# Designs tried in a protein design run: designed miniproteins, single chains. Part 98

Each design is a single chain, and the fold is of that chain. pLDDT is the mean over its residues in the fold that is shown.

## One batch from the design tools (miniprotein)

Design m3409
Fold by ESMFold2-Fast:
Structure m3409 (fold): chain A 57 residues (1-57)
Amino acid sequence: MSEEERRQELMDRLRNGSEEERIAAAGELLESGVFAGEVREDLLPAVELYFESLNRL
């Protein structure tokens, strides 16, 4: 899978995945440093959920 295709797959999981899939996808996107404007509105809630999950520990 190309880097672009992987990025798109992660973004799709952020939008439509389960809570666990959204958290995992947000983590991978944060690690790669990729935040695309076209998915920013859907991305932000999932990123917040990811950070909240870290704070539970």
Scores: mean pLDDT 65

Design m3410
Fold by ESMFold2-Fast:
Structure m3410 (fold): chain A 98 residues (1-98)
Amino acid sequence: MEEVREAMERLREEVLALAREHDIVAAGLIAEDLETAQEEAGRVQFEVAAETGKMALVQAFPASYSEEFARKAAEGALEGAKAVYPGASGAVLTRRLL
């Protein structure tokens, strides 16, 4: 969990830097996604971050998924977010809990 927590904190700092420019609500969403990941599996393989002018989205995928499947699902989620929010920017982050 520390590895995911460190990754989420880095993402939070990056998103807060953008939020100062673009007025987005990010810290709460990041904390909520981490809490959900802890409740569901206690393990994640991937995070998907998508940003808009008003929102940053983070999604975590359980380690029970195959790495290939989880990565493809995360990439699909990011593409879907960009299709709905044309101004969105984001990244797929791979994280494992040991």
Scores: mean pLDDT 51

Design m3411
Fold by ESMFold2-Fast:
Structure m3411 (fold): chain A 68 residues (1-68)
Amino acid sequence: MIVYDPSKSRDEVFLDLGRRLGEIYQRHPDIPLSDLQKIVNETLDLLDQGRPLEEVIQTFEEKLKQLE
């Protein structure tokens, strides 16, 4: 699970999100790539709306848990 760290840059958070997606796909290879792409797109939309990074991370993790 990704934990919000205020010392991390946006770029570092983006790398953490990508790593987390890879971990989920490795554990659950039967998850459709379209479902993962939808979560990515929704996460990017929240970032574009100027939502706090902590809220974005929480929403991302909640959506991933729904696929497990």
Scores: mean pLDDT 74

Design m3412
Fold by ESMFold2-Fast:
Structure m3412 (fold): chain A 89 residues (1-89)
Amino acid sequence: MEKEILEKIAEKLREMDRAYAEAEGAELASDEDIRKAAEAVVEYAKKLSEEEVQAVFDADIAAAEALGLPEAAAQIREIKELALEYSRA
């Protein structure tokens, strides 16, 4: 399950990064950076309660929305759902 969840989170992180890069004219993150970010999300899911995971990702979603990046916010919601599924397993 960990490898599968890491791959799903990495996919959503790449989509989030594309939304930010396209909106800001920034460079895309490397596959290595995306992998490290996915690993960090999994570690958060292991260490934090469901309520703590919700609070962290809700803050990130609010930040993306405040920047006017609804596509990035949508990908963060997907990552939140994957992290919560992993935390509940």
Scores: mean pLDDT 79

Design m3413
Fold by ESMFold2-Fast:
Structure m3413 (fold): chain A 119 residues (1-119)
Amino acid sequence: SLAESLGFAPSLTAAQIEAGLLEMLRQLGYPEETIEELRAAFAALDARHGGEGAAELLRRAFEIAVRAVQEMLAAGELDPEAAARRARELAAEAGLPEDAQTVAGIFAEALAELERNAA
């Protein structure tokens, strides 16, 4: 699975999860502006929730993003922007704060782009 491939284990710190995500986006050729927006979102999440709280929110945001992408793949309608929107909706329904919803959207967009490029 994508989650297994990205190596997000319960033992990873928020900083390790954040670093892995930023590097993934850089390798996928995302513009530096998008990387800076994600870095700012992570900093806001850490400031509000603390390291362990931020790590848990990042793991939940990632799981929601994977779910959004899988739903779209199953429907045969993979679109990165729509995946991002769906992930934000699912994160809001799950009760995640707005910062985590934003991260879920960015994750879903990156995952959808990766899947589209692999096809």
Scores: mean pLDDT 75

Design m3414
Fold by ESMFold2-Fast:
Structure m3414 (fold): chain A 97 residues (1-97)
Amino acid sequence: MDLVEEARRKLDEGNLSEASRLATQAINEGHSEEAVPVLIEVYRRRVDQGASVFELEMIAMGLSSLITGYEKQGNKELKEKAQKELDEVLDELRRRE
């Protein structure tokens, strides 16, 4: 079944936890180009909804992993999208310190 389509559906329904889980599974199954934008949108919505410091640290770790992976693959577009979101998450973490 299409994990990316299901992840987008969960994102549209506001179910960020399931959207994140399904998008991560899709990335692991080789659908990174379609799933990473969904995962980044989940992270953005979690930040906007007041994610805990622990959740923000986990999001930052996930984004850092994506950046390293896309740098090795030469995927500049996905690397830049992940880097922009990481910068915003790090800004939010600094505001909560």
Scores: mean pLDDT 79

Design m3415
Fold by ESMFold2-Fast:
Structure m3415 (fold): chain A 68 residues (1-68)
Amino acid sequence: MLSKEELKEKLLEEIRKIAEEKNVPERITEWLVQLARKELDDPNTVLTEESIEKMLKGVEELVDDIVK
């Protein structure tokens, strides 16, 4: 199983990949990464595979709306 830190890093890398794949401007990519980092750094956030998947879905939806 991945540790909390490994799950955080994996989520942030997946966000960068999604943004890069869809040609999102670097400014927007940085904003998305910062949003995810703030959510993950909240001490009340329960880091589970489900929560990470849900966050990635939200990021994909935001990126799709931006690049359409």
Scores: mean pLDDT 73

Design m3416
Fold by ESMFold2-Fast:
Structure m3416 (fold): chain A 99 residues (1-99)
Amino acid sequence: MLATIMVDTRGASAEQAAQAVLAAGEAARVYRVRVFDSKGKLLAEAEGDAQELAEAVEKAAREHGSPDTVLLTVEEADAEAARRAIEAQGFKAVIFPAQ
């Protein structure tokens, strides 16, 4: 079963937002990313491995400005490990179960 992790990227650079995705990818398989700007608008959505997702986040942030929120899709069993890895990088993260 999949879970969504909401990462607070407010005030983060494009590189810092990408680093949150890479940190999650070291702890868990990340399947998808959705990137939102400071106005709550969807900037980008991507599927792939953690490196491809991190690149998509960095590109969106450089083209549209600093993201406010990044949503990551992971396996529910690995969601807590991914959340801890993200928080170790200095981000706030919350897990939402998905069905």
Scores: mean pLDDT 83

Design m3417
Fold by ESMFold2-Fast:
Structure m3417 (fold): chain A 96 residues (1-96)
Amino acid sequence: MAEQLFNEGKEDLIAAAEGTAELGEESDKELAEEARRILEEARKATTPEELIEEARRLAEVAVELAKKDPEHVTKYIGRAIGAIGGAINAELALKL
């Protein structure tokens, strides 16, 4: 069960980071590059603590992109929710 929650959290975080990077390219290149760094770190993550750290960073990036690109705020909020979901799954893996 703990490994399943970790894998689900990792997949959610990877998807959120990838989508944030792609959408951010049209708005802010530097924030899009930060999302890509988070994507690569999420792919390398082997512990729940690593996923939680990267999910927090991605949520911050998504919020900053939403501020700069208000027409896409609902998409960035969706990505931030995805990152939070990944962090919740990682936290559950730590407690099981």
Scores: mean pLDDT 78

Design m3418
Fold by ESMFold2-Fast:
Structure m3418 (fold): chain A 67 residues (1-67)
Amino acid sequence: MSLEEAINEIKEVAEKYGIKVDFSGMSVKEIILAAEKLLEYLKSKGLLTPEDIERINRAIEVLKKYE
């Protein structure tokens, strides 16, 4: 998974739950923090499937390689 693919995976999961995200102008570190905050928010709503949790976690791990 590339950096761009990882960012797109996070955006697709967010949009699935009605959240529009724009990471333009953000550093990789800021995108990681935003993704972690998004994950916690969606978990708190009880909406996330195990598959969507895994998608976001994989994307975050890819982003960490570019930090």
Scores: mean pLDDT 80

Design m3419
Fold by ESMFold2-Fast:
Structure m3419 (fold): chain A 78 residues (1-78)
Amino acid sequence: EPSAEEMAEAALRRAEEIRARLPELPAEMQPVAALMAEGLEEVARALRAGDLEKAREISERTTREGTERARAVLAELE
C-alpha cells in the first residue's frame, strides 16, 4: 500500500497532468477540469497533514461538485 506521502505525490502529479491538458479542452469544460485539479491539490495537502478522513471528504466533495458542474456545462452547450 502506498504511504500518505506517495499518495499525496500521485495526487499532485495527476493535478499537474489535468492542468497541462486544460488548453486542449473545450473552453466550457476548462473550469470543471480546473476544479478537479484543485480538489486533488487539497487532497494532497490533507494527506500530508496526516488527515485521511479529511482527504476522503475533500475527494467526495470534489467528485460531487465536478459532476454537478459538468452537468450544468453540458446543459448550457445543448
Scores: mean pLDDT 80

Design m3420
Fold by ESMFold2-Fast:
Structure m3420 (fold): chain A 79 residues (1-79)
Amino acid sequence: SVAAQVARIEALTGRAVAAVRAGDVEEFERLAEELKRMSGGNEEAIRELELGLEAARAGDADAAILHIGKAANLTIQGL
């Protein structure tokens, strides 16, 4: 169902935010890849995920959180 997909996207996004705040870039990358698979090929969502990954790797947790949140919202809007 759409509701189940929304709940899963929100849960994955929350876990990714917690991971990057804890400095766990590897877990953030893993969760971002899961979200990318759920994006349905949405180019804007994928671009935001790529920016989030770049920020996480650079140690910019605030930027990583902003970008993954945008990616999640774009993915949900496409459902």
Scores: mean pLDDT 88

Design m3421
Fold by ESMFold2-Fast:
Structure m3421 (fold): chain A 100 residues (1-100)
Amino acid sequence: GKPLSQEERNEILEKEKKEAIEHFGFSEEEKKALNKIVEIIKKLPAEDQLLAASVLGILLYRKSSVSELNELAKKIEANTPENRAELKAEIAKALAEIRA
């Protein structure tokens, strides 16, 4: 299949954000944190977008605090190899928990 364009990926991120807001009934502070994270993710390369969006999804399903969402935002904004390795480890841990 044809790979998604940057515009198509950003549209998917925006749609998923709106669906999460409708589904979870977020507070105004949580909506602000979520909007900030999504805007940072939109500026990342495609591979880093998928990584960051996956970790965000895990945190939202775990009902993580605004503080935890803000910490994720700082890690993805810095986009260092160390921060990317930590995000990959979070995904691996979540997948292991699902398989156990």
Scores: mean pLDDT 78

Design m3422
Fold by ESMFold2-Fast:
Structure m3422 (fold): chain A 91 residues (1-91)
Amino acid sequence: SAREALAEGLLLMAEDAERVLPPEDAARVARLLRELAEAVRAGDVERAKELAREAVRAVAAAARAMGEEITEEQVEAAEERAVALVDKAAA
């Protein structure tokens, strides 16, 4: 059950985001990760991929807001890895 493991991991990431990120960034990232976990559990692969890209972008935005230098190449690479993980869990 790679799907169950991924969904559980995403929910734990949402809890971590609420603990470590600034409040506004935390709320957005946690919401997207929970929506992604729900899409993964539902087997909605297309929605899960869309949410995975949005979650990666939201995390990158939060990191930049905290002073991290995140490049567009790093964001694109992370989006592709997140999409690949969704595909792997769906197989």
Scores: mean pLDDT 87

Design m3423
Fold by ESMFold2-Fast:
Structure m3423 (fold): chain A 93 residues (1-93)
Amino acid sequence: MLEEEALKAAKEAVELAAKGDYAGAVGAVLRALGLIEEMENPEEAVLLAVKGAVAAVSGNWEKAIEYLKKALELKPDSEYIKEALEVVEKQAK
């Protein structure tokens, strides 16, 4: 589903940013945004997860945590959001 693909791209962006691969991270964010544009009514959890990825790419790990926690509250069964949150929490320490 487009939602799952967008969440996967957001997670990949966070992981790449954490590794210092900012070019790859930007590419993953652009892919997630492109997938969102294909959706008629994007889920709030997906939009928040992508906002978290954008914050991570910009080095704002605290803001990334805020967005990803809100995304996980809306979609607690998403392994992609959970894994992205774990990555940003490690970077904020």
Scores: mean pLDDT 85

Design m3424
Fold by ESMFold2-Fast:
Structure m3424 (fold): chain A 64 residues (1-64)
Amino acid sequence: APTVVTKVFPTLEEAVAAAEAEAARLRAQGWSVSPVEVDEKRQTASFLAVSPDGELTLHVYRAA
C-alpha cells in the first residue's frame, strides 16, 4: 500500500507552494514525481512520488 503524507497549512496558496517545493526536492533526489494537482473545493494540493527503488508515496497538503 502507498504511504500517505498529509501536511496542513494556513492557506491553499501556502499548501500549493509547499507541495511544489517538496516535489522539486524529491525530483532532485531521483524520485519520479507527478504534477501537483490543486483541488480548490477540498482546499488541497496533492502529488504522487515514486522513489528510485519503487516505493510509492501520496502527498496531500491541505489548507487549515
Scores: mean pLDDT 87

Design m3425
Fold by ESMFold2-Fast:
Structure m3425 (fold): chain A 83 residues (1-83)
Amino acid sequence: SVKEILEEFREKVRALLTPEQQARFDALFDKILKEMDKLSYDELVEKLIEAGTELMRGLTPEQAREVGRILAEFLKKLDELKK
């Protein structure tokens, strides 16, 4: 399900972050989770990309690379559910 994919994404990203960065990520991600039932697939993808980009602004280059890799992986999983 979409929720299972999003929860797995959250856990993988959080594992790469400091506690301060996790708090920032949780705030961004909670906004998406609150609205996800009202969002189309395309709107959900847009919000995930926006949140990921905003998170990356506060990360090291290595953290940003890994977050980007995870984001790309999970966008592919969401696309498979569209089929």
Scores: mean pLDDT 80

Design m3426
Fold by ESMFold2-Fast:
Structure m3426 (fold): chain A 62 residues (1-62)
Amino acid sequence: MEGLRLGTELARASPDGRLSREQAAEVAEALGVSVEALLAFDKDGDGRLSRGEAGAAVAELS
């Protein structure tokens, strides 16, 4: 167990590091695309996007 700054930094960034469906919908609306288009970049297939996957989706869709 490491209760160091690394643990605090991870908690600050995000406990899961993934965007919820509602957050993905906001990004999709801002880009003028459907949520399904963003979720096509979901590598886990769990219906959530990591920040890296969201960045890749923006680059491909923009």
Scores: mean pLDDT 63

Design m3427
Fold by ESMFold2-Fast:
Structure m3427 (fold): chain A 74 residues (1-74)
Amino acid sequence: TQQRLLELAAEAGRLYQAGDYDGALAQLDEMIALQPDSEVARLGREYLAAVRAGDREKAAELEARGAEAQEAAN
C-alpha cells in the first residue's frame, strides 16, 4: 500500500512531464483515495499548480520536498 502511493506519485510526475495534466491529476486523486491525509499527494498537487503557473523555483522546491517526504515515509 505505501509502495503503491510512491508509484502513483512517480507516475503523476511522469505524466505531467509528458503534458498529460489529466492523467497526472488522476494519479494524485487515486493517492488521496487510498490515504486522504497523504502529504505526498498534497505536495504533488501543489507541484502541479506551481508548474502550471510557470513558477519554476517553487516547483523545484516542492519537488525536493516531495522526494524528502517519500524518503521519510519509507
Scores: mean pLDDT 72

Design m3428
Fold by ESMFold2-Fast:
Structure m3428 (fold): chain A 99 residues (1-99)
Amino acid sequence: SLEEMEKKIKEILIKKGVEEEKAEIEARSIAFLMERIKEAKDEKLKKLLIEALLSNIEEIAEYLGIEPTKYLEALKEAAEENGLEELVEAIDEKLKELS
């Protein structure tokens, strides 16, 4: 469920060093987009949703008080747990850009 996805993402973010309050808010946003990606039947829509999720990585990581690489690692862990292979591939490409 969306609620279960949100809880798991929150736990992952806290594990990466995000404060609980910020982790809760960000986990809700991530879970919403990941659920939409999972349910998307149109490949163009799926690509746009993935691009939206990955559009402000540096700004979001700064707000959360963690390095962009750690934020991307958190997103990758959540994506892998939810079987979102296309999102995992997009995250891996973004991680290579920051290396």
Scores: mean pLDDT 88

Design m3429
Fold by ESMFold2-Fast:
Structure m3429 (fold): chain A 77 residues (1-77)
Amino acid sequence: SEVAELEAEVEALLAELEELIRNGEVKPELREEAKRALELARALKAQALAVPDEAERAEQLRKLKAALEELIAHFTS
């Protein structure tokens, strides 16, 4: 399903951000921002998965995926 695919993509991006933080690949000046962003993104994922409507759940996950892609680019560029 679209939700299952989006959940897997969000999980992969969360794992990527965590790995970048762990390996010191985030800019030093953005490290604390990146850690806060990771925790917020995990909370938003949990909130999205709790949405009963599948279409709305997919929409929340699509927004989170886009936000995570932009955040990773911001922290590593």
Scores: mean pLDDT 89

Design m3430
Fold by ESMFold2-Fast:
Structure m3430 (fold): chain A 68 residues (1-68)
Amino acid sequence: MRAEELKKKLLEAMEKKDYKKALEYLNELSELAAQGDQKALDYVKELGGPVMAAQAAAGREAARELAA
């Protein structure tokens, strides 16, 4: 199932600390959820917060280094 594949890829990206790729997969899951995929909706609710928090932290560190 497409939602399961995207969840697996998202978790693999998180494990590799590729938060940009993780956010890309989260976005695809959100599109499936908008189309009525209940599993995709459940995965977005479960993983969205952690992915967004990790990406925000990584982006903040990068911006701070460039601004210094």
Scores: mean pLDDT 74

Design m3431
Fold by ESMFold2-Fast:
Formats: C-alpha cells, sequence, structure tokens
Structure m3431 (fold): chain A 56 residues (1-56)
C-alpha cells in the first residue's frame, strides 16, 4: 500500500514532514525504515509513506 502526502516545505524539512505524517496520519503504524534522502518511510505492514513538496 502507498500513501502520498503533499506538504509545503524544503528538502531540509523532510524530517519534520515525516514526523507530521507519522504523528497525524499513522496513529497505529510502526515505521521500520525511513529513507531520508528519498523522503520515503516504510512501515512494518509494507506501507510506503511519501512526503512531496507542493509547488506554489
Amino acid sequence: MKIVVKTPGKNGSEAGNAALIFGGLYGEAVVVDYDEKRGIALTEDGTEVIAEAEKA
């Protein structure tokens, strides 16, 4: 399963974006792997969470 969240921010804010996704969207899921260079987090259920910057 794949979840994509478009958020305003810089690449330097990937950690912050990931924290918002995990805290707000993933109340039950556990993150087992986070690729900060690609902005992709993998949960133990195999769900990929991707933070994408919005272009204004």
Scores: mean pLDDT 52

Design m3432
Fold by ESMFold2-Fast:
Structure m3432 (fold): chain A 74 residues (1-74)
Amino acid sequence: EVPLSEEERETVKAVAESLRIIGDVIDADLKARQIPDPEEREAFLKQAMEEADKRVKELIEKYNFKKLEVRPLP
């Protein structure tokens, strides 16, 4: 076991969750590309992106509510 601080542990968990969300978005985009109808493809992608955006916002709000020190990327 790696003894991490509570803040570091939560950061690692959020990073892992973010990577999972990114993976889901990539998978959805690839599936959307295989939809032959451009209107259905656009609708599918829109729904998938909306769901991913919701999950990202939940992670951001969770960090902010926990008063964790979050470092923005340059």
Scores: mean pLDDT 72

Design m3433
Fold by ESMFold2-Fast:
Structure m3433 (fold): chain A 78 residues (1-78)
Amino acid sequence: SMKKLEEEHKEIAEAAAEQLKKIIEENGFSKEELEELKEQILKGYEEMLPDLDEQQKKALEMMVEAVLKVLEEKIKEL
């Protein structure tokens, strides 16, 4: 089922976002380090897109969106 794969991708994305949030909180990243990480993630995402199949693109898009939300929220707190 395509819907089941979407749920699995969402769970992976949410787990990645939660793990990143924990890493940021435990290691005390600076605003500059978080902004650099955001830039690296966006660049990596754009570079990977042409080489991915449709399922991989969807999984990566969900993961990047979830991770970027965490980074943007943490950047605003600093």
Scores: mean pLDDT 79

Design m3434
Fold by ESMFold2-Fast:
Structure m3434 (fold): chain A 95 residues (1-95)
Amino acid sequence: EREQYARELIAQDPEGRAWLDEKVAEIEKIDDPEKYLELARQIAKEGAATDTDVAGSLLYTALSLIAIGKAFELELQRRIAEKPVEEVRAEIDAR
């Protein structure tokens, strides 16, 4: 029920989609995983504190999840960059 309603809201809300895309573009300038995690917490708090509709709550939740995902991507990229490619390959091949 809620999944279908959310899908319809996303499809019918080009302004909400544009807002999300704009906010994602703003946060993509951040290169620190810790800052992304702090931003995700702040967005989640703002969404919870705001008496917003279901569509607004979904947009804040989506933005928070995107920020968390970016934090994990940056951390993973840093870890890969610090290890020699041969060492990473050896760990994979050992499975």
Scores: mean pLDDT 66

Design m3435
Fold by ESMFold2-Fast:
Structure m3435 (fold): chain A 55 residues (1-55)
Amino acid sequence: SSTTLAVAEHERAEFLALVEELGGDEAGFLQRNPQFSSIEEARAHMDAVIAALRA
């Protein structure tokens, strides 16, 4: 739905802002976000959710 897609895009934007704040330092990101094994994993997850919602 349009609302769900907007929420997912907002959450992805917040995620990317956090990554940018850490200067792209993966170790620093993972220290603050232990639920992910890598920045790439987190980004791929967000991209997959948004792609599915756009379908």
Scores: mean pLDDT 69

Design m3436
Fold by ESMFold2-Fast:
Structure m3436 (fold): chain A 98 residues (1-98)
Amino acid sequence: SPLEERVEKLEKKLEELKKKADELIKKVKESKKASDEQLKELFKLNMEFGALHVAASVLSLVAKKEGDEETAKRAREIAEEAGRISSEIHKLIMEEKA
């Protein structure tokens, strides 16, 4: 279905962004201080995870309204994971400003 295709694209985007976030978060934590370039990348990733959270949340509501419970569940899981990682990145940014 069109909704299933949309959720698959969001799942792929989440996995790509998670890989980038995991690598960057690890480097920042190991160095105990983020470089200016790393801070810029953290801000960019935070914005991308925020956008993904919104897109997945909307898709979950649309799928639920159409009776596609499986796509709604998958979209909700993407939204929750994207929101969780966004919060972790935000915390790292705030620690760097302190």
Scores: mean pLDDT 87

Design m3437
Fold by ESMFold2-Fast:
Structure m3437 (fold): chain A 80 residues (1-80)
Amino acid sequence: MLSEEERRELEEVAKRLGLSPSTVLLYLNALALGVPLEELSPEAQANVERLLEEIEKRPLLKRYLEERRKESEELRKKAE
C-alpha cells in the first residue's frame, strides 16, 4: 500500500514519536476516516497531535493522508 519512500517517512515519524510504524499507520488511517480525536485515550490524542505536526513537514505522508481522505469521500459519494 505505501510506496518505499512513504514507508521511509513513516518509519522516521514513528521513531520520532516513539511508536511502531504500524501504530503510526493506524493513526493515519483513523485520521483519514475522520475518527474524532476526543474519543481516543489521552496518550493516543497526544500521539496524534505530534503526528499531525510531523505530517506537515513530510510531503509524502501528507499526500498519503490526503489520498486516503479522498478515498473515504469517494466511498461516501458511491453510497449516495
Scores: mean pLDDT 76

Design m3438
Fold by ESMFold2-Fast:
Structure m3438 (fold): chain A 73 residues (1-73)
Amino acid sequence: DEIEKKIEELKRVYGLSEEDARFAVELMEKGFSKWAVLAVLLRRHGAPEELIEFYRRNARIQGVTDEEIEAAL
């Protein structure tokens, strides 16, 4: 189903364990923003600070607040 597909995609794209992917999907279903979830995923995968800065810039362009970005990172 759609939830299972989302879990599998997170496992494949970000290398998450099934448990972590499931929690990420659960958070999104509970109304957490996609940008907040992506920030957590980027940090868990040890993304370099340059990529985090690129993420921050794009999130701001899309109207995400600095408070939301900081809370997720």
Scores: mean pLDDT 72

Design m3439
Fold by ESMFold2-Fast:
Parts: C-alpha cells; sequence; structure tokens
Structure m3439 (fold): chain A 96 residues (1-96)
C-alpha cells in the first residue's frame, strides 16, 4: 500500500537523522507520525502527503545542524518515494 511505502520512507529518514541533535529527530518523528496518521485516516491524499514530505526536506535544508550529506540522502529517499507512490497511484494500488 502507499501507506506502507511512506512508513518505510519515514523509518529510512529517521535512521539517517541518528547523527543530528535529538530535538531535530523528535520534530521530524512528530511530523512523520502526523503525516502517516492523517493519510491512514483519509484526512490527506497521497499527493498532499508527498507535498508535506517535500516541505519537510525544505525545512531540513535551512537547518545548519543537518549535514549536507544527510540532506542529500534524504532528498534521494524522498525522490524515490515520490516515484513509487506515483506508480502505485497509476496502478490503482491501495492507500492503506
Amino acid sequence: SILDYLKQTAQQILELLQSVPESIQNEVKSFLDQLLTDLENGKISPFEALDKLRQLVDRLSTNPEVPESVLQQIQQIVDDTEQKILNALRNNEEVV
């Protein structure tokens, strides 16, 4: 399901952030938990979930405590996730 792809993406992002301050890790975890909950409950569409994921990347890019190498890896994960979700939507895959 699309939710399963986003759960995997959330886990990968949080694992990359293990080297950054816990305050940033906790904010990202809260953001991703809310995104996943809203998608599961039908409060947001998969397209809105992708927009929120891009907003997270933009926010992290402005934080000097996030290393450039970590940011680039998160960008790649988000790009890969977008392709997977767009293909899943094209194939009428389940959201939840």
Scores: mean pLDDT 88

Design m3440
Fold by ESMFold2-Fast:
Structure m3440 (fold): chain A 64 residues (1-64)
Amino acid sequence: SLVEELMKRLNTEELKEYLDVKSVINGKEMTMRELAERAGKSGDGEIADVAYGVIKAVMKSLKK
C-alpha cells in the first residue's frame, strides 16, 4: 500500500495525523489517506506522484 510505504519512509507520527485531513480534490472531498490508497492501487506513476505531492503540501501547510 502506498499509505504504508509513506508511513514507513516519512515521519510516521505527523503523517498518520495528516492522512485524516480532508481536502477538496477535483470537486470531491477526500482524505489524504483515500488519495494515497487510490494511487497505490492504480499503479499509475503520475497518480502516485500527485498523492506524494499533495500529502507533503498538506503536511507543510499544517506544520506552519
Scores: mean pLDDT 62

Design m3441
Fold by ESMFold2-Fast:
Structure m3441 (fold): chain A 72 residues (1-72)
Amino acid sequence: MPISEGEVYLALGLIYMAIAKLDEKRGNKESAIESYKKAIELFKKAMEVDPSLKEEAQRYIKEAEENIKKLK
């Protein structure tokens, strides 16, 4: 089963979520915020390319936005 382009964007978004959480834990607030923002952009691209990922991507976008809000 070939991986869809949307699934690739979703996977990249999850990688940036992991980087952001690690930076947050290390106290690197600015780096964490940048990684969360990149994750949100990738999740939005995933939804645009593959609408079947919309619910999952929206859940991760909300998580990233809430984490950015806590770090501001």
Scores: mean pLDDT 85

Design m3442
Fold by ESMFold2-Fast:
Structure m3442 (fold): chain A 74 residues (1-74)
Amino acid sequence: SVDELRKFAEKLLEEFRKWLEENPDASREEILQKLLKITNEIVDKADELKVPSEERDNILKEFTEEFSRIIEEH
């Protein structure tokens, strides 16, 4: 379901925040590679849960904006 995908993405967001705290010297390249991995995990979970592409893309956009905000605040 869309709600399960959202909760999964929220978990990944918290794990990303913790990863940044544990890796304060992470390069921009390392951060981008981590984000690519997270994005792929969300896409894979959306496919597993059979979430429609429009709903998936809306969640990806929302969480990509949130990830960017966290990076800018770090």
Scores: mean pLDDT 82

Design m3443
Fold by ESMFold2-Fast:
Structure m3443 (fold): chain A 85 residues (1-85)
Amino acid sequence: MIEEHKEKLKEAGADKIYEAYAPDRETAQLLVNKAANEASKGPNVGVIVTYRTPDGEVVTTTLSFKAGEKGVEVVHASTTRRPVP
């Protein structure tokens, strides 16, 4: 699963890819914000962050950022949830 996310980020042109596990959504968002801030400095930055929700779901968010005319652009975004029927 993580390998598929890395492949998609490479296809989106990411120069750097960060992988992280976060205990919650708030921590995951901080990691995403750090990646976006790094992209504002020039490199295309991919991030794959996995976190658990309070109900025990596992969520993986994959994002790619690049600098654009008006700031940082999101060039790829996907979210995968582990199915809980």
Scores: mean pLDDT 76

